Designed miniproteins, single chains, continued (2). Designs and how they scored, part 47

Each design is a single chain, and the fold is of that chain. pLDDT is the mean over its residues in the fold that is shown.

## One batch from the design tools (miniprotein)

Design m5604
Fold by ESMFold2-Fast:
Structure m5604 (fold): chain A 81 residues (1-81)
Amino acid sequence: MDEEIDKRLEELYEELKAELSPEVQELLSKYEDLPPHHRLLLAMEVKEALAQGETDLAKLQELLEQKVKGIKASEQVRKQR
């Protein structure tokens, strides 16, 4: 992927993250080792959950864990099957 796209995705992630509560920002900071496009996806998932009325940090963490698990599965697939 283009580095310019990654830069833009990182900017969008930071903008979206800044709109969230400090507690949610701290949850997202646990995954800052991921590429910008994956971090943006996590932030969008959290924003959607909040829009649906989710305020439970544990549930938001579980959603992030499930999303990260899916990302890691696609990254680490050894093309066995």
Scores: mean pLDDT 74

Design m5605
Fold by ESMFold2-Fast:
Structure m5605 (fold): chain A 79 residues (1-79)
Amino acid sequence: MEELLKEIERLVEELKERAEEIVRLGISEGADPSTTPEDVIKGLDDVLEMARELSKTEEGEEKLKKIIEELRELLEKVE
């Protein structure tokens, strides 16, 4: 569990550094063109908080693995 949470923390930190690219990708995929890097950073912080809460549940491992997959997919798209 702890290792999964650390991986999510690492991915969130890397994605925050690519917030501008995530905004560009989102807009190209139909997101609101007023979306800012600050909005992306806030969303990533919310994902990390959600992951911390999920880590306390019996189904947390499965849900954290899904979050890791989604964050890795996003990172690959903005690399």
Scores: mean pLDDT 80

Design m5606
Fold by ESMFold2-Fast:
Structure m5606 (fold): chain A 64 residues (1-64)
Amino acid sequence: ATTNVNVTSVGSGLTLTVTVNANGGVASGTNQVDGKTYQSSGVVADGAAGTFADPVGTLERPAA
């Protein structure tokens, strides 16, 4: 099963949307700031409620 997790950004213009597989696995999301795309990822334990330890703190810039 798939669980959608809505995460409110900490900064202006940040929006993170994450889709989590209920059987665990890797969850990923994207943030857009000032027209630039950043990506984040996290591992969700099997049976987790579809949350990350720190979803906002896992931002990565695209390859420069």
Scores: mean pLDDT 42

Design m5607
Fold by ESMFold2-Fast:
Structure m5607 (fold): chain A 91 residues (1-91)
Amino acid sequence: SDVAKAQIEAIRKAAREAIENYEDFEKAMQAVENTIEQARNAMDAAVEASSPEQKGHMETQKTTVLSAGYIQKDEAKREMERKLAEKKAEE
């Protein structure tokens, strides 16, 4: 759905911005988490707005968005930790 695609793209953008701001680790991770929570709220609203026949499909879309979101968050965390370790090794 268009809503699901928009939420996935928003999370990807937040993850990219977090990696760029890797030195502000806690703030960067919180920004990604905040974007995932915004995506959860948007998908919950989409489920609520769906017809009874479409609710199951929209619930599946919500699960897909949140799953992809936490994968992106985990990947961003690993990349930020790698950059922090590299910076520490250069000191």
Scores: mean pLDDT 87

Design m5608
Fold by ESMFold2-Fast:
Structure m5608 (fold): chain A 92 residues (1-92)
Amino acid sequence: NEEVLAELAKKFDKDGDGKLDENEMIEFIRSIIDQVDLNKDGKLNKTEGVEMMFALAFDKNEDGTISDEEILEAVESGRFKRVFGVDFRKYM
């Protein structure tokens, strides 16, 4: 499944250099979150299994809303790697 995530990251690499800048990383992760957000309200339902995993990775303040700062912190701190087993820092 790391291969699927690598292909998705490549889609958001607008200059084609094989690396994502901070804005490209935010858009990539938000695309994944939007697919998980079943009611499309911009908040994760923490009682639903898949949405709960994303909340654990990103939602540091536990309000159900994922900020751009929370996305970058989750990637850069290694929390995303701990929750999902994939280290997106290699794409930045």
Scores: mean pLDDT 66

Design m5609
Fold by ESMFold2-Fast:
Structure m5609 (fold): chain A 83 residues (1-83)
Amino acid sequence: MEVAEKAKLAAREAGTQAPNVEDSAGRAAIQSAKAVLENGGSYETAGRAAEHAYRAGLSAPNRDEAVQKTAEAAGIAALEAEK
């Protein structure tokens, strides 16, 4: 499985366990960065995944939308940083 897919999955799992938008965004950001590093991604890729996930999650109107937005943003950011 690619680094981007691991970041996306980790963000979604972490966000789903959070009770609100801010906690979802924060947990998703941390876990996406951790997943990137654990799967051989660079610190730059981890940082971009975390930053984009957090920003996207905070823009969401509710927790479930935050989970979806953080996961998508983490995956896209990780994929772009690896190019």
Scores: mean pLDDT 81

Design m5610
Fold by ESMFold2-Fast:
Structure m5610 (fold): chain A 61 residues (1-61)
Amino acid sequence: MEAFERTLARLAEEMLTASREEVEKAFANLRGQIATIRDPEFRAYAEALLARRYAEVMAAL
């Protein structure tokens, strides 16, 4: 969990200097990885965290 949060934070920071297309691709890849999570509780948490970070990054672009 903590490693995933750290990865999202790092990606969000890097994406602030990236194009909108790069941001969309990165978040699409993360959504794909989240879909492979078998733990529904962790998956729900990861989906919520991803959605929040996506909104923050897109608002900053």
Scores: mean pLDDT 73

Design m5611
Fold by ESMFold2-Fast:
Structure m5611 (fold): chain A 97 residues (1-97)
Amino acid sequence: SMVDELVEFTKELLKKLGEKYVQEIIDKVEKYIKEKAGASDELARDIALVLVSYVIQEKYDEAKKNVELLIKDPESPESQFIVGVAAVDVAVRITVL
């Protein structure tokens, strides 16, 4: 599935760049989503945040489920909550590293 491909791409970037380059990983994942799925800038960024947050934690099944929810209903309260949590997690990682 496309979601499986996105998880694997994010895992490969983490392996190549390391957890210190979280912002660069997010930017590369966002670009990949835009090129592969034709997603809007906002949706691609939201998916990239969720993917990076869960994949860094090795929570691959949660990454898949939450990305599928975002693709199905990106404006739902549930999707927006997931994006908010991921954005905070990523912001903390960027600040500390």
Scores: mean pLDDT 84

Design m5612
Fold by ESMFold2-Fast:
Structure m5612 (fold): chain A 92 residues (1-92)
Amino acid sequence: SERELAREAVLAGAEAGVLRMLLYELRRSDAPNAEKIAELDRLLARLRAIRAQLRALRAASTDPALRAQLDALIADVDALIAELEAEKAALE
């Protein structure tokens, strides 16, 4: 149902928000570069999984409002992935 798709979208968005907070914590950390890179790889793997889930929800939805919400969430996750990839490149 559209309500179930909307619930999954909210939960996926909330998880992406937690991963964004973990990136900000990592930036403040004095951990070695190798440890930071390992954490960034873990966060990137999870964000890519969330992106795939959001795309699947978008494909399953017939509600224009939910589709627009999912498009915005996908764009936000894509931007966060790019931010983590740039952070990782700066440590390598």
Scores: mean pLDDT 90

Design m5613
Fold by ESMFold2-Fast:
Structure m5613 (fold): chain A 84 residues (1-84)
Amino acid sequence: VKSKDIPVSELSEANIKAEAGLLKSSGMPLLLAVGLYLPGSSKSTLKNILKQAGVKNTDGTVKDLSQAEAVSLVRVILSEYNKQ
């Protein structure tokens, strides 16, 4: 059930880009990185979130993401976090 989403228009683009930059600099595997924001989610759920963000290779690391993909992933994670 969708209770409340964070409006992307209310988030600073600079804050989203900063978070994406920190995520990329961590060098973590993609599934581990998403799992830290969404603890308790299944591997299949984490892969689905990566696909929703436009990530084609879900077995890579955050360093394999373009800046645009990293920004998209942060937005999808924030949206999903607010549904939980």
Scores: mean pLDDT 70

Design m5614
Fold by ESMFold2-Fast:
Structure m5614 (fold): chain A 92 residues (1-92)
Amino acid sequence: MEALIEETAEAGQALVEAVNSGDPAAIRAAAARLLEAARRLAEATGLEDLFARVEAAAAELLAALSGSREEVLRAGQRLAAAVQAFLRAVLA
C-alpha cells in the first residue's frame, strides 16, 4: 500500500509541474499517470467515491486545455484538492 500512496503523491506532484509548464501534452501525460495511480489505490482501498472525484476533476482539467491559462490553473487546483482529499482518506 505504501508504494501506491507514494506513486499517487509523486504523480500529483508531476501534474503540478506539468500545469506550471503550460504544455498541454505534458498535462495530458501527467493526468493519465495520476488517474492510473489513483485508480490502483482506489482498487486497493475501496475508496471508489473519492476516486470518482479525482476522475471528474481530471476531466475538467483536460476540458480546460482548450480554454484560457486561468481556467487551466483553476482546474489544476481543483484536481490537486481532490487528490489531497483522497490521500488524507487513505491515511486515516
Scores: mean pLDDT 86

Design m5615
Fold by ESMFold2-Fast:
Order: sequence, then structure tokens, then C-alpha cells
Structure m5615 (fold): chain A 73 residues (1-73)
Amino acid sequence: GSEKYSEGLKLFGQGKYKEAAEQFIESAKLYKDVDPYQAGVSYGNAALAYAHLGKYDEAEKLFDLGGEYFQKA
């Protein structure tokens, strides 16, 4: 999970929001069963990346999903 998350942060910093979101989603999938808090953080960062792309409906869905994982933490 941590490698995908770090790749996402690097891509986000470069303005590559689509690729950053994909790395954050993959990070969240790797964390979901072992660290729900980190899964929630990863989904939240994917949502922020989609918001930067103007994909607000996808961003809202990912923020909601991240919130669900914070409740499991």
C-alpha cells in the first residue's frame, strides 16, 4: 500500500491528477483489509485528485467511501 500511496503523492505534486488518483485507489485496495484508516486516507486523496480534474461526482463518491473506511478504523 505505502509504495502506491507514495507514487500517488509524487504524481499529484506533478499535476498528473488522473494517474495520482489511480495510484491512490490501488493503495486503498491494498490497505482496506489490513489498515482501514490508511484506506480512508488513500480514497480521500483520490477524491481530491478527481476534484482537481473537475470530476466532482466521482470525487464525492470517493470521499463517501473514504468516510466509510474511517468508521471501520
Scores: mean pLDDT 85

Design m5616
Fold by ESMFold2-Fast:
Structure m5616 (fold): chain A 83 residues (1-83)
Amino acid sequence: DVEEAERLAEELEKEVGEEAVALEEELIERLRPELEELAARLGPREAILRTSLRAAEELGRRLGRPELAELVRRLLEERYAAL
């Protein structure tokens, strides 16, 4: 749901600011080929779950806020599901 993804992005922006939104967008584009490869092998649902978890871990590390991993994972699941 694009609307839910936007709501979660607003929550992330409130927590860590505009830099987090830019990093999220960059990460989505960088991991898109991995998502597509996993979707071909495992189906779209499993691919979204695995790619979102991996992306959330990386974004949490880059922001220095690993406690935000769950919020980021949910946001990325919604974003990838919309693609």
Scores: mean pLDDT 71

Design m5617
Fold by ESMFold2-Fast:
Structure m5617 (fold): chain A 73 residues (1-73)
Amino acid sequence: STEEAFERARELLEEAKRIADSLKDPEKQLNAETAVGVGEIAYGVGKLAGDGEFALRYAEKALEAARKGTSEL
């Protein structure tokens, strides 16, 4: 459901933010925080439009970006 998508998007954004805040490399942290910011904007737009899948897609991208920041490569 749309509400379940928004709940999942919020969970993923919170996880992505926690990972981003833990990154020690300033460039990787900035990239992750930027992706989280875009995800939060997408969440707001999704809420206004009633589009939970849109919010969820950008939340997933934010989490992916944050997780890539934990790689040593």
Scores: mean pLDDT 84

Design m5618
Fold by ESMFold2-Fast:
Structure m5618 (fold): chain A 68 residues (1-68)
Amino acid sequence: GPAPALPAYTPEQRELIAHALKATNELLPKMTQEERDEFNRRIADAVRQGNKEELDKIVEEAKKRIES
């Protein structure tokens, strides 16, 4: 069939993304572009795996980098 115009996430994956973003919304503006790119990539991987624990770990690591 024709290729989709945009990538689609499942509702469950969207909830995982929303959870991570809510936890890191205050931190994202303080990150460099390179850090944000790495963070987004890791979040995408965890979301695709459906692994909330890994997602939470990534969030906690990001907080430590910014709040230290």
Scores: mean pLDDT 72

Design m5619
Fold by ESMFold2-Fast:
Structure m5619 (fold): chain A 104 residues (1-104)
Amino acid sequence: ATATATAEGKAEPGKYTVRVDLSAGAAQVDITVEAGGKTETKSALVGPEPSTVEFTFDNEGSDTVKATATVTALEPGTITVRVSLYKDGEEVDGPSSGDTATAT
């Protein structure tokens, strides 16, 4: 199964870091970050221990940064997903209490 959680920052230039926190379980994590028509993606395989995936994105314009994390559970169980957005080391959005990913 798949879970999606989002975080959105203000329209300001800077370095944005997307942090995805996952409970225990093996998972595929796909992070998509969009700003001003630019889209960057990062994919990672994580688990079975609780895991954190971070992706840093440069926003050079005044566009809103939107981060979406899609988590696919690879083993039976439920994985809780939380997404947070940081700008220049300071939290600007999050944690979004996202969906859960469940595999049978």
Scores: mean pLDDT 73

Design m5620
Fold by ESMFold2-Fast:
Structure m5620 (fold): chain A 92 residues (1-92)
Amino acid sequence: MLKELQKNMTKLFNLGLDEILKNGPGKRAGAPLTPEIEELIKKVKELVKEYPFAGGMAAMAIRMGTNSPEALKVADELDELAAKALAEEGAK
């Protein structure tokens, strides 16, 4: 389970980051959240409790791809969820 999810998410993050960097937040089409990014967010939220780094990476990708206040708010939520999960897990 973990290995498959981690591999899939890593590929999606690399592809998503490339697309976001190509699109650019200054472009009209890049301003709002895309359906692909929304789908990635949903998957990350499900896994962030077990894999907090996934939440942080998704937040970073969103911030690089858009300046939309709504999208940035979602990125902040993902980052906070990831930080919370990391803090609860602790530096064990």
Scores: mean pLDDT 60

Design m5621
Fold by ESMFold2-Fast:
Structure m5621 (fold): chain A 71 residues (1-71)
Amino acid sequence: TQRERDREIQDEISRTVATIVENLRAGKNLKTLEEEAKKLGTSVGDLLDAPSREAFADLLRKGATKYLNKQ
């Protein structure tokens, strides 16, 4: 169902965000990380500037919604 698909995309985005944050901490190339964040319809700055866990969840949800609206 679309609801299950939304959840899978949300989980995928969450994992991708975690990977971006970890790679940033590991001193990986910032340009590559920005490109990955852009593919999700967000930016590294927006993800890092989230004031709370709830705001992080909202950013991930919005990213999933933008991805679904692409098609």
Scores: mean pLDDT 59

Design m5622
Fold by ESMFold2-Fast:
Structure m5622 (fold): chain A 118 residues (1-118)
Amino acid sequence: SVKEETLALIDELIARVEALLAEAEADPSVDPDIIHILRAAIHLLRAVKALVEKLDNEDFLERLKELLERTLAALAAAEGDYVAVAQTLLDFSGGVTRLLEEYGLEDELLELAEKTPV
C-alpha cells in the first residue's frame, strides 16, 4: 500500500540521516549547526512517522512519498558535502511544513512531536 511504502521510505531516510549524523559527530571540522540540523531532521521524521501511522489520506501519503523519494535522491547526490546535506534536510522540513499546512495537519504533528523521543 502507499502507506506501507511511505513508512518504509521514512525508515530508510531516518537510517540514512542517523548514519550521516554519526559520521558528522566523528569529524571535528563539521559545523555544530549541521549536527543540530541532522538531529532536528531525525526528530521531525519520527514525528512524521507517528502521524503517517494514524492517517488513511492516500493523496497526502502519495505527496509525502514523492517528497521522501526526492529527499533520498538529493542526499545521495550530496554525499561527502555536509553543507549540501544540511540544505537538503532544511528543504525537506520546508516541504513537510507546506504539506501539513495544505492538509490541516500542523497541530496534530506538533502534538506528536512533543511526545516523540529525541
Scores: mean pLDDT 88

Design m5623
Fold by ESMFold2-Fast:
Structure m5623 (fold): chain A 76 residues (1-76)
Amino acid sequence: APALPSADELLATVQRHADDLKKTLSPEQQAVLDRHLAELKAAVDAAVAAGASAAEVLDIVLAKVKAMLAEIAALE
């Protein structure tokens, strides 16, 4: 049995939660969120193309989500 979700499933899960979060954010915070989501997709696509494991992909997603939330929280 697969131990971890696929890259596509991880990206879909992040996008769904991001869409819900956007409803509570300012336009400036939404722009930051959209930039981080685009960067996350590019990083995941590059990692998968390089043969990254599911665990490595999950680490990339978690690190990017943490950075995204920190930058959004820093905006006034």
Scores: mean pLDDT 82

Design m5624
Fold by ESMFold2-Fast:
Structure m5624 (fold): chain A 91 residues (1-91)
Amino acid sequence: SPSDMAYSGSIALGGSDDEAQTISDIVSTLQPSDAQQVGNLIQVAASYYSQGNVSQAQQYLDQAIQIGNQHMSPQDGQQFSSIMNNIKSKL
């Protein structure tokens, strides 16, 4: 599922279990097409990170933040952005 992709991708990017679970929970509240898009972007970022391509991993996380914020509540968007930027800063 998109929320499972968001969870596994967040873990692969070095996120904690609590961070990955929060991201997964937020993604699960989105409309199916938006959840799929956000989940895919996180998974693509994780794939680039596993290849040592930090620059592209960061770019795809920035896209996930941008697209996510367009479809999330202000509270969920702030929490999502905070967690994703924290993960991104540690790459």
Scores: mean pLDDT 89

Design m5625
Fold by ESMFold2-Fast:
Structure m5625 (fold): chain A 67 residues (1-67)
Amino acid sequence: MSQELIEKRKKLFQNQIEYRQEELEKASPALKPYYEQEIQKDQEALDLLEEKGALLTPEELLELLYV
C-alpha cells in the first residue's frame, strides 16, 4: 500500500515537472526564471521521495504536497 502510494506520488511529481517544462518553453524570457524555480521545487520533492520514500510517513508525504 505505502509503496504503491510513493510510486503514484513520484509519477505525479514527474508529470508536474513535464507540464512545467512545456510552460517554460512557451513562456516569455522574463517569465522563464519563475517556471525554472517551480520545476526545481518539484524536482527537490521528487528527489526527497526517491531518497527517503521508504522512511516517509503518510503525514510527511502530505506535507510535501501542501507546499
Scores: mean pLDDT 73

Design m5626
Fold by ESMFold2-Fast:
Structure m5626 (fold): chain A 100 residues (1-100)
Amino acid sequence: MAVLEKLKKQVEEAKKNKLGPEEVHEALLEAIELVESLDEEERKKKLKEAAEFLGIKEEEIEEAIARLKELGYSEEEAFTYITVHLIAAVLLAKKYGWKE
């Protein structure tokens, strides 16, 4: 919950200050809303599905989680952070034709 609230505030602030593309802000906000609606097991499933869609290997996800944990995130917070960003990338690919 705390990570999703922080991410939402950061994206809303970036959108207000016109930092980066609006499409990216919209995708991140949609991803946050989706993840907030999911339980822990559904979030793990969505992370796996998003990674498979984007061609990201399980080892790369494990390394990203380990790096976030070194930065002071809990394992749950790290998983949530990565899940939001991968879902947002999938949404951008589907809505705006972004490829890897």
Scores: mean pLDDT 78

Design m5627
Fold by ESMFold2-Fast:
Structure m5627 (fold): chain A 62 residues (1-62)
Amino acid sequence: MERVREAVLSLSEETRQRLSELLSSTAPEDITQAKLKAIPGVDEETARLLVEYAREVVARAA
């Protein structure tokens, strides 16, 4: 959880805006590393952390 927030906050404002748009329009189960890495400025580690976070949110909600 904390690492995801730190990774997101370390991104540029432009990259964070594009991430927010993707996460708002995409269901957690449809979020993939490939989709996240398509956003300029999102590296492999950040994409991985975001996918893991999305899946944890779904698992905890169940």
Scores: mean pLDDT 72

Design m5628
Fold by ESMFold2-Fast:
Structure m5628 (fold): chain A 72 residues (1-72)
Amino acid sequence: MAAAEAAARAELRALLAEREALLEELKAAGRLPTAEERARGAALTKRMQELWARLSEEQRAAFEAEVRAREA
């Protein structure tokens, strides 16, 4: 389990970073996302949901808290 959970967390971090980069680009540009960008965001979210389901409740809470702290 340890290897699978470590891999899932690493991939989740990478996907979250990609999603945040996309949102930040849109905010900086002051424009709405294109259909392609929305599809990309949806794909990232779907993959993240799959990985999220593999994490323990404690790991999910910790990861979410870390994301919130990053935005503060």
Scores: mean pLDDT 75

Design m5629
Fold by ESMFold2-Fast:
Structure m5629 (fold): chain A 59 residues (1-59)
Amino acid sequence: MDSVSSGAAVLYGGFLLAEEEGIPIESGAEAMRYASEKVASGEVSGKELQERGAEYLAR
């Protein structure tokens, strides 16, 4: 894919962030919630989620 949609970025970015932090994620809903919490807390930017999602999809 040449670009990542916002939904895909949140989903796959959430999976990658959780893996990096050792957080067990069992579903896409959990991954998206985790990513949203990190953005809301200011720990991760939306742009970082897009980059992480793109990295996951490019794998």
Scores: mean pLDDT 74

Design m5630
Fold by ESMFold2-Fast:
Structure m5630 (fold): chain A 88 residues (1-88)
Amino acid sequence: MGEVLKLVREAFESEDEEEQRELVNKIAELTGGDKEKLLRAYELIREARKVTDQVEKNKLAIEAANLVAEATGLDPRLVKIVALQAVG
């Protein structure tokens, strides 16, 4: 559990699209999770980083966290904390 959450955090914090994709592949392999949902979640995090309004940024981060939780089976409360920390 802790190892998967660490990979999720690293993927949320990654500025390199190739590194992020490799981390998504590792998460999917470890969890049997939906890779398409994971990729969509990380697209939302990238969009959140471009948004200036903090409320909109947080909404995108929360949506991304919910998709990761659904894909991985991780506790959505823990994933939300990590996603919000990653976007600021």
Scores: mean pLDDT 81

Design m5631
Fold by ESMFold2-Fast:
Structure m5631 (fold): chain A 80 residues (1-80)
Amino acid sequence: SESAIAAAIAQVDDVLAAAEPLLPPEVFEKLKELAKKFKEAVEAKDWEKAEEYAKKIEELLKEHGITYDDLAEQLRKLRA
């Protein structure tokens, strides 16, 4: 549904905003590219590819020591 597409895009945009100050610029550019591919897959309703890119985003964040708690804390600071 359009609502599910919008929610998925909003979620990855929040991840980008939260991760930007936590990552080196070069790594953040890689994250942006994966997020772009994720959004393209979501908009194409290719949920299998969207899940694949979501996993790659998760792996990139884990490789750089970023946890879900780190993202949540940073997002709260950005929304405050």
Scores: mean pLDDT 83

Design m5632
Fold by ESMFold2-Fast:
Structure m5632 (fold): chain A 81 residues (1-81)
Amino acid sequence: SSILDELKDILKELKKGKLTLSQQIGYTLKLIGIQLDLSKNPQTPQELLDSLNKAAKYLIDGDYDGAIKSIEKAIKVLESL
């Protein structure tokens, strides 16, 4: 899905470990946007929404490892749907 592709793209960029502040903010907003879009479906698993919330929070705090792990969890949940 397009959301899966977006999450995988963000994951690849975070794993490079060389984001500018503007890129960090941009990806944080993208994660928030994905979460808001998925929240429109009441059948979306709570763990998926929680993982995206945690990813965005870790990323804005500069915790790339935390963001990566949270995005990986979100991808696994989304792929199981």
Scores: mean pLDDT 87

Design m5633
Fold by ESMFold2-Fast:
Structure m5633 (fold): chain A 73 residues (1-73)
Amino acid sequence: SDRERLLELAREADRALAELSKLPPEVQAEAAREIEPLLRALEAAVAAGDWAEAARYLEEILRTLRETLERAK
């Protein structure tokens, strides 16, 4: 279900954020700026009960976080 997908993605995002927290503050701040509009869109989708759209935004957030982690290697 879309809700189960959202919870799975949230767990993956939490793991990615934990890895990001080990990087320099400047890299963390850049990632935060990149995901801010996606976080606002995610919040709006969740408030609307649109779990499919929420999962899509969370996938985009996760992709952005993973790209930042890969660039930091």
Scores: mean pLDDT 85

Design m5634
Fold by ESMFold2-Fast:
Parts: sequence; structure tokens; C-alpha cells
Structure m5634 (fold): chain A 89 residues (1-89)
Amino acid sequence: SLEEEAEKYKKKVKELEEKKPKTVEEKKELAEAYAKLGEILLKLGKNEEAIEYYDKALELLKSLLDEEDLGIIGEILRVIGNKLQAELA
């Protein structure tokens, strides 16, 4: 059931938080757990709670990007935008 799945992911999230993630990989695992819990809560119609977990996932993922990674992402977005403009011309 979705309720059982939500409780399992709430437990997983708590366990991952209590481990105090140190590495990029550990923090990524916690972010993915937050996102999955959000998806389950959304399916249960708990939209506000789902948004809170999505926000936690995004905050954690943003914290994993250094200035170099942000520059790479910015470059990727710029290239995508330029390609889209060319395709629409």
C-alpha cells in the first residue's frame, strides 16, 4: 500500500538524516530518498507535505554544487537555449 510505502521511506529518510551525511554520494542518497518520499506523498494527495520533501531534496542537491559545477550547468543551459532558438528560427 502507499501508506506502508510512505512509512518505510519516512523511516529511511530518518535513518539517512541520523547518519549525518558527509560525502557527495551520501548526501545524494538522502536527496533521492526525500524526492521518493515526496512522490509517494503526492500519490496519497498530501501535496503540501510532498512539496516540503521536494524542497528538502532541491536544497540538498543545490548544496552539492560548487562554483565550477554551477558554471558547467549554466553553460549547458546556455547551449540548450541557443539550440532551441536555432531550431525555432
Scores: mean pLDDT 75

Design m5635
Fold by ESMFold2-Fast:
Structure m5635 (fold): chain A 80 residues (1-80)
Amino acid sequence: HMTKEELRELFEKALEAFVKGDYGKFTKIVNEILKKADPRTRARIAEILADYLKLVRQGKTPEEAAEEARKKFDEAIDEE
């Protein structure tokens, strides 16, 4: 059982690690989220994080991509 608050906290910490350039910490936190989340939440989080990495690869700053990822995360978990 992972609460909505725990999920949001871990997601935020993952994005902060990436913005700081700590890619190892980012990957570890992402894996923790994916291990503890239920299958539907896991699929949504994986999609949001994949989109985040695509935006960075396309030339957006990690900070700009993090703001978009945070918005998508909040929408996904608040839509129900």
Scores: mean pLDDT 79

Design m5636
Fold by ESMFold2-Fast:
Structure m5636 (fold): chain A 96 residues (1-96)
Amino acid sequence: MTDDQIRQARQQMDDLMQIDVQRSSQSSSYYQMMISGYNSILQRNPNSSVSWTGLGGLYYSQGNYQQSISYYQRSLDIDPNNTTARRLLDQARQRQ
């Protein structure tokens, strides 16, 4: 697996954060579309640690730190060497 999927997941989280300057019903629909996208990846590869990290990032950007923590933990359960998920998990816990 290339680093491209990890980079793409982080880029999508950054893009969502940047467009949230003006929050609206459109932003909510956009988050649902992104969540659906990661769920589609997980349907094909449920052991995709990077996709679980991506879902965690989306919920983190929405301020749902509890759900974010759950997804980052799932990512680490699949790949304990996912340093990105570990770092983000610690960050999410500090915001709670």
Scores: mean pLDDT 75

Design m5637
Fold by ESMFold2-Fast:
Structure m5637 (fold): chain A 71 residues (1-71)
Amino acid sequence: MAEKIDELAEALKNGDFEKAERITEELVDTILRMRRGGLEAAGVTPPADTPELRENIRRAVLQAAEDVIAE
């Protein structure tokens, strides 16, 4: 995960927006699957995926990549 955030930050720094979009969507999908699996492992029924949840995760991923760039 951290490795993919670093790769996303590098793509953004290089202006490779097509690669950045692809990595962002891969990370969003991975985080959604991990959250669902974690809740199921805890014996909790996961809530339905919503566009708002997906957008919040996408925003968090992009913020993490921007924080790496700002270092």
Scores: mean pLDDT 76

Design m5638
Fold by ESMFold2-Fast:
Structure m5638 (fold): chain A 89 residues (1-89)
Amino acid sequence: DVKEKLQKAYQLMVEGEKLLEKGKEAYEKGDKEKAKELFKEAKEKYEKAIELLKEVEEEIGENPVIKKLIERLKKLIEEAEKKLEEIEK
């Protein structure tokens, strides 16, 4: 069901954003190992959300709302990757 896949993708995005926020908090507290783990988990949630949205696109064709969500998720992945690079030096 397209609606269920969209809801799941949104849920994964929200979960990823919470993990990204917790990762930032851990980094500010000096817990670099915890921050790294949380940023990796956030990235994985966003990647899974993109996979679901791409499955929706394959079923219904290109949709501007879904395309915008995929673009937002890609930017969130880039943010998480940048934070991981900052921790790694």
Scores: mean pLDDT 86

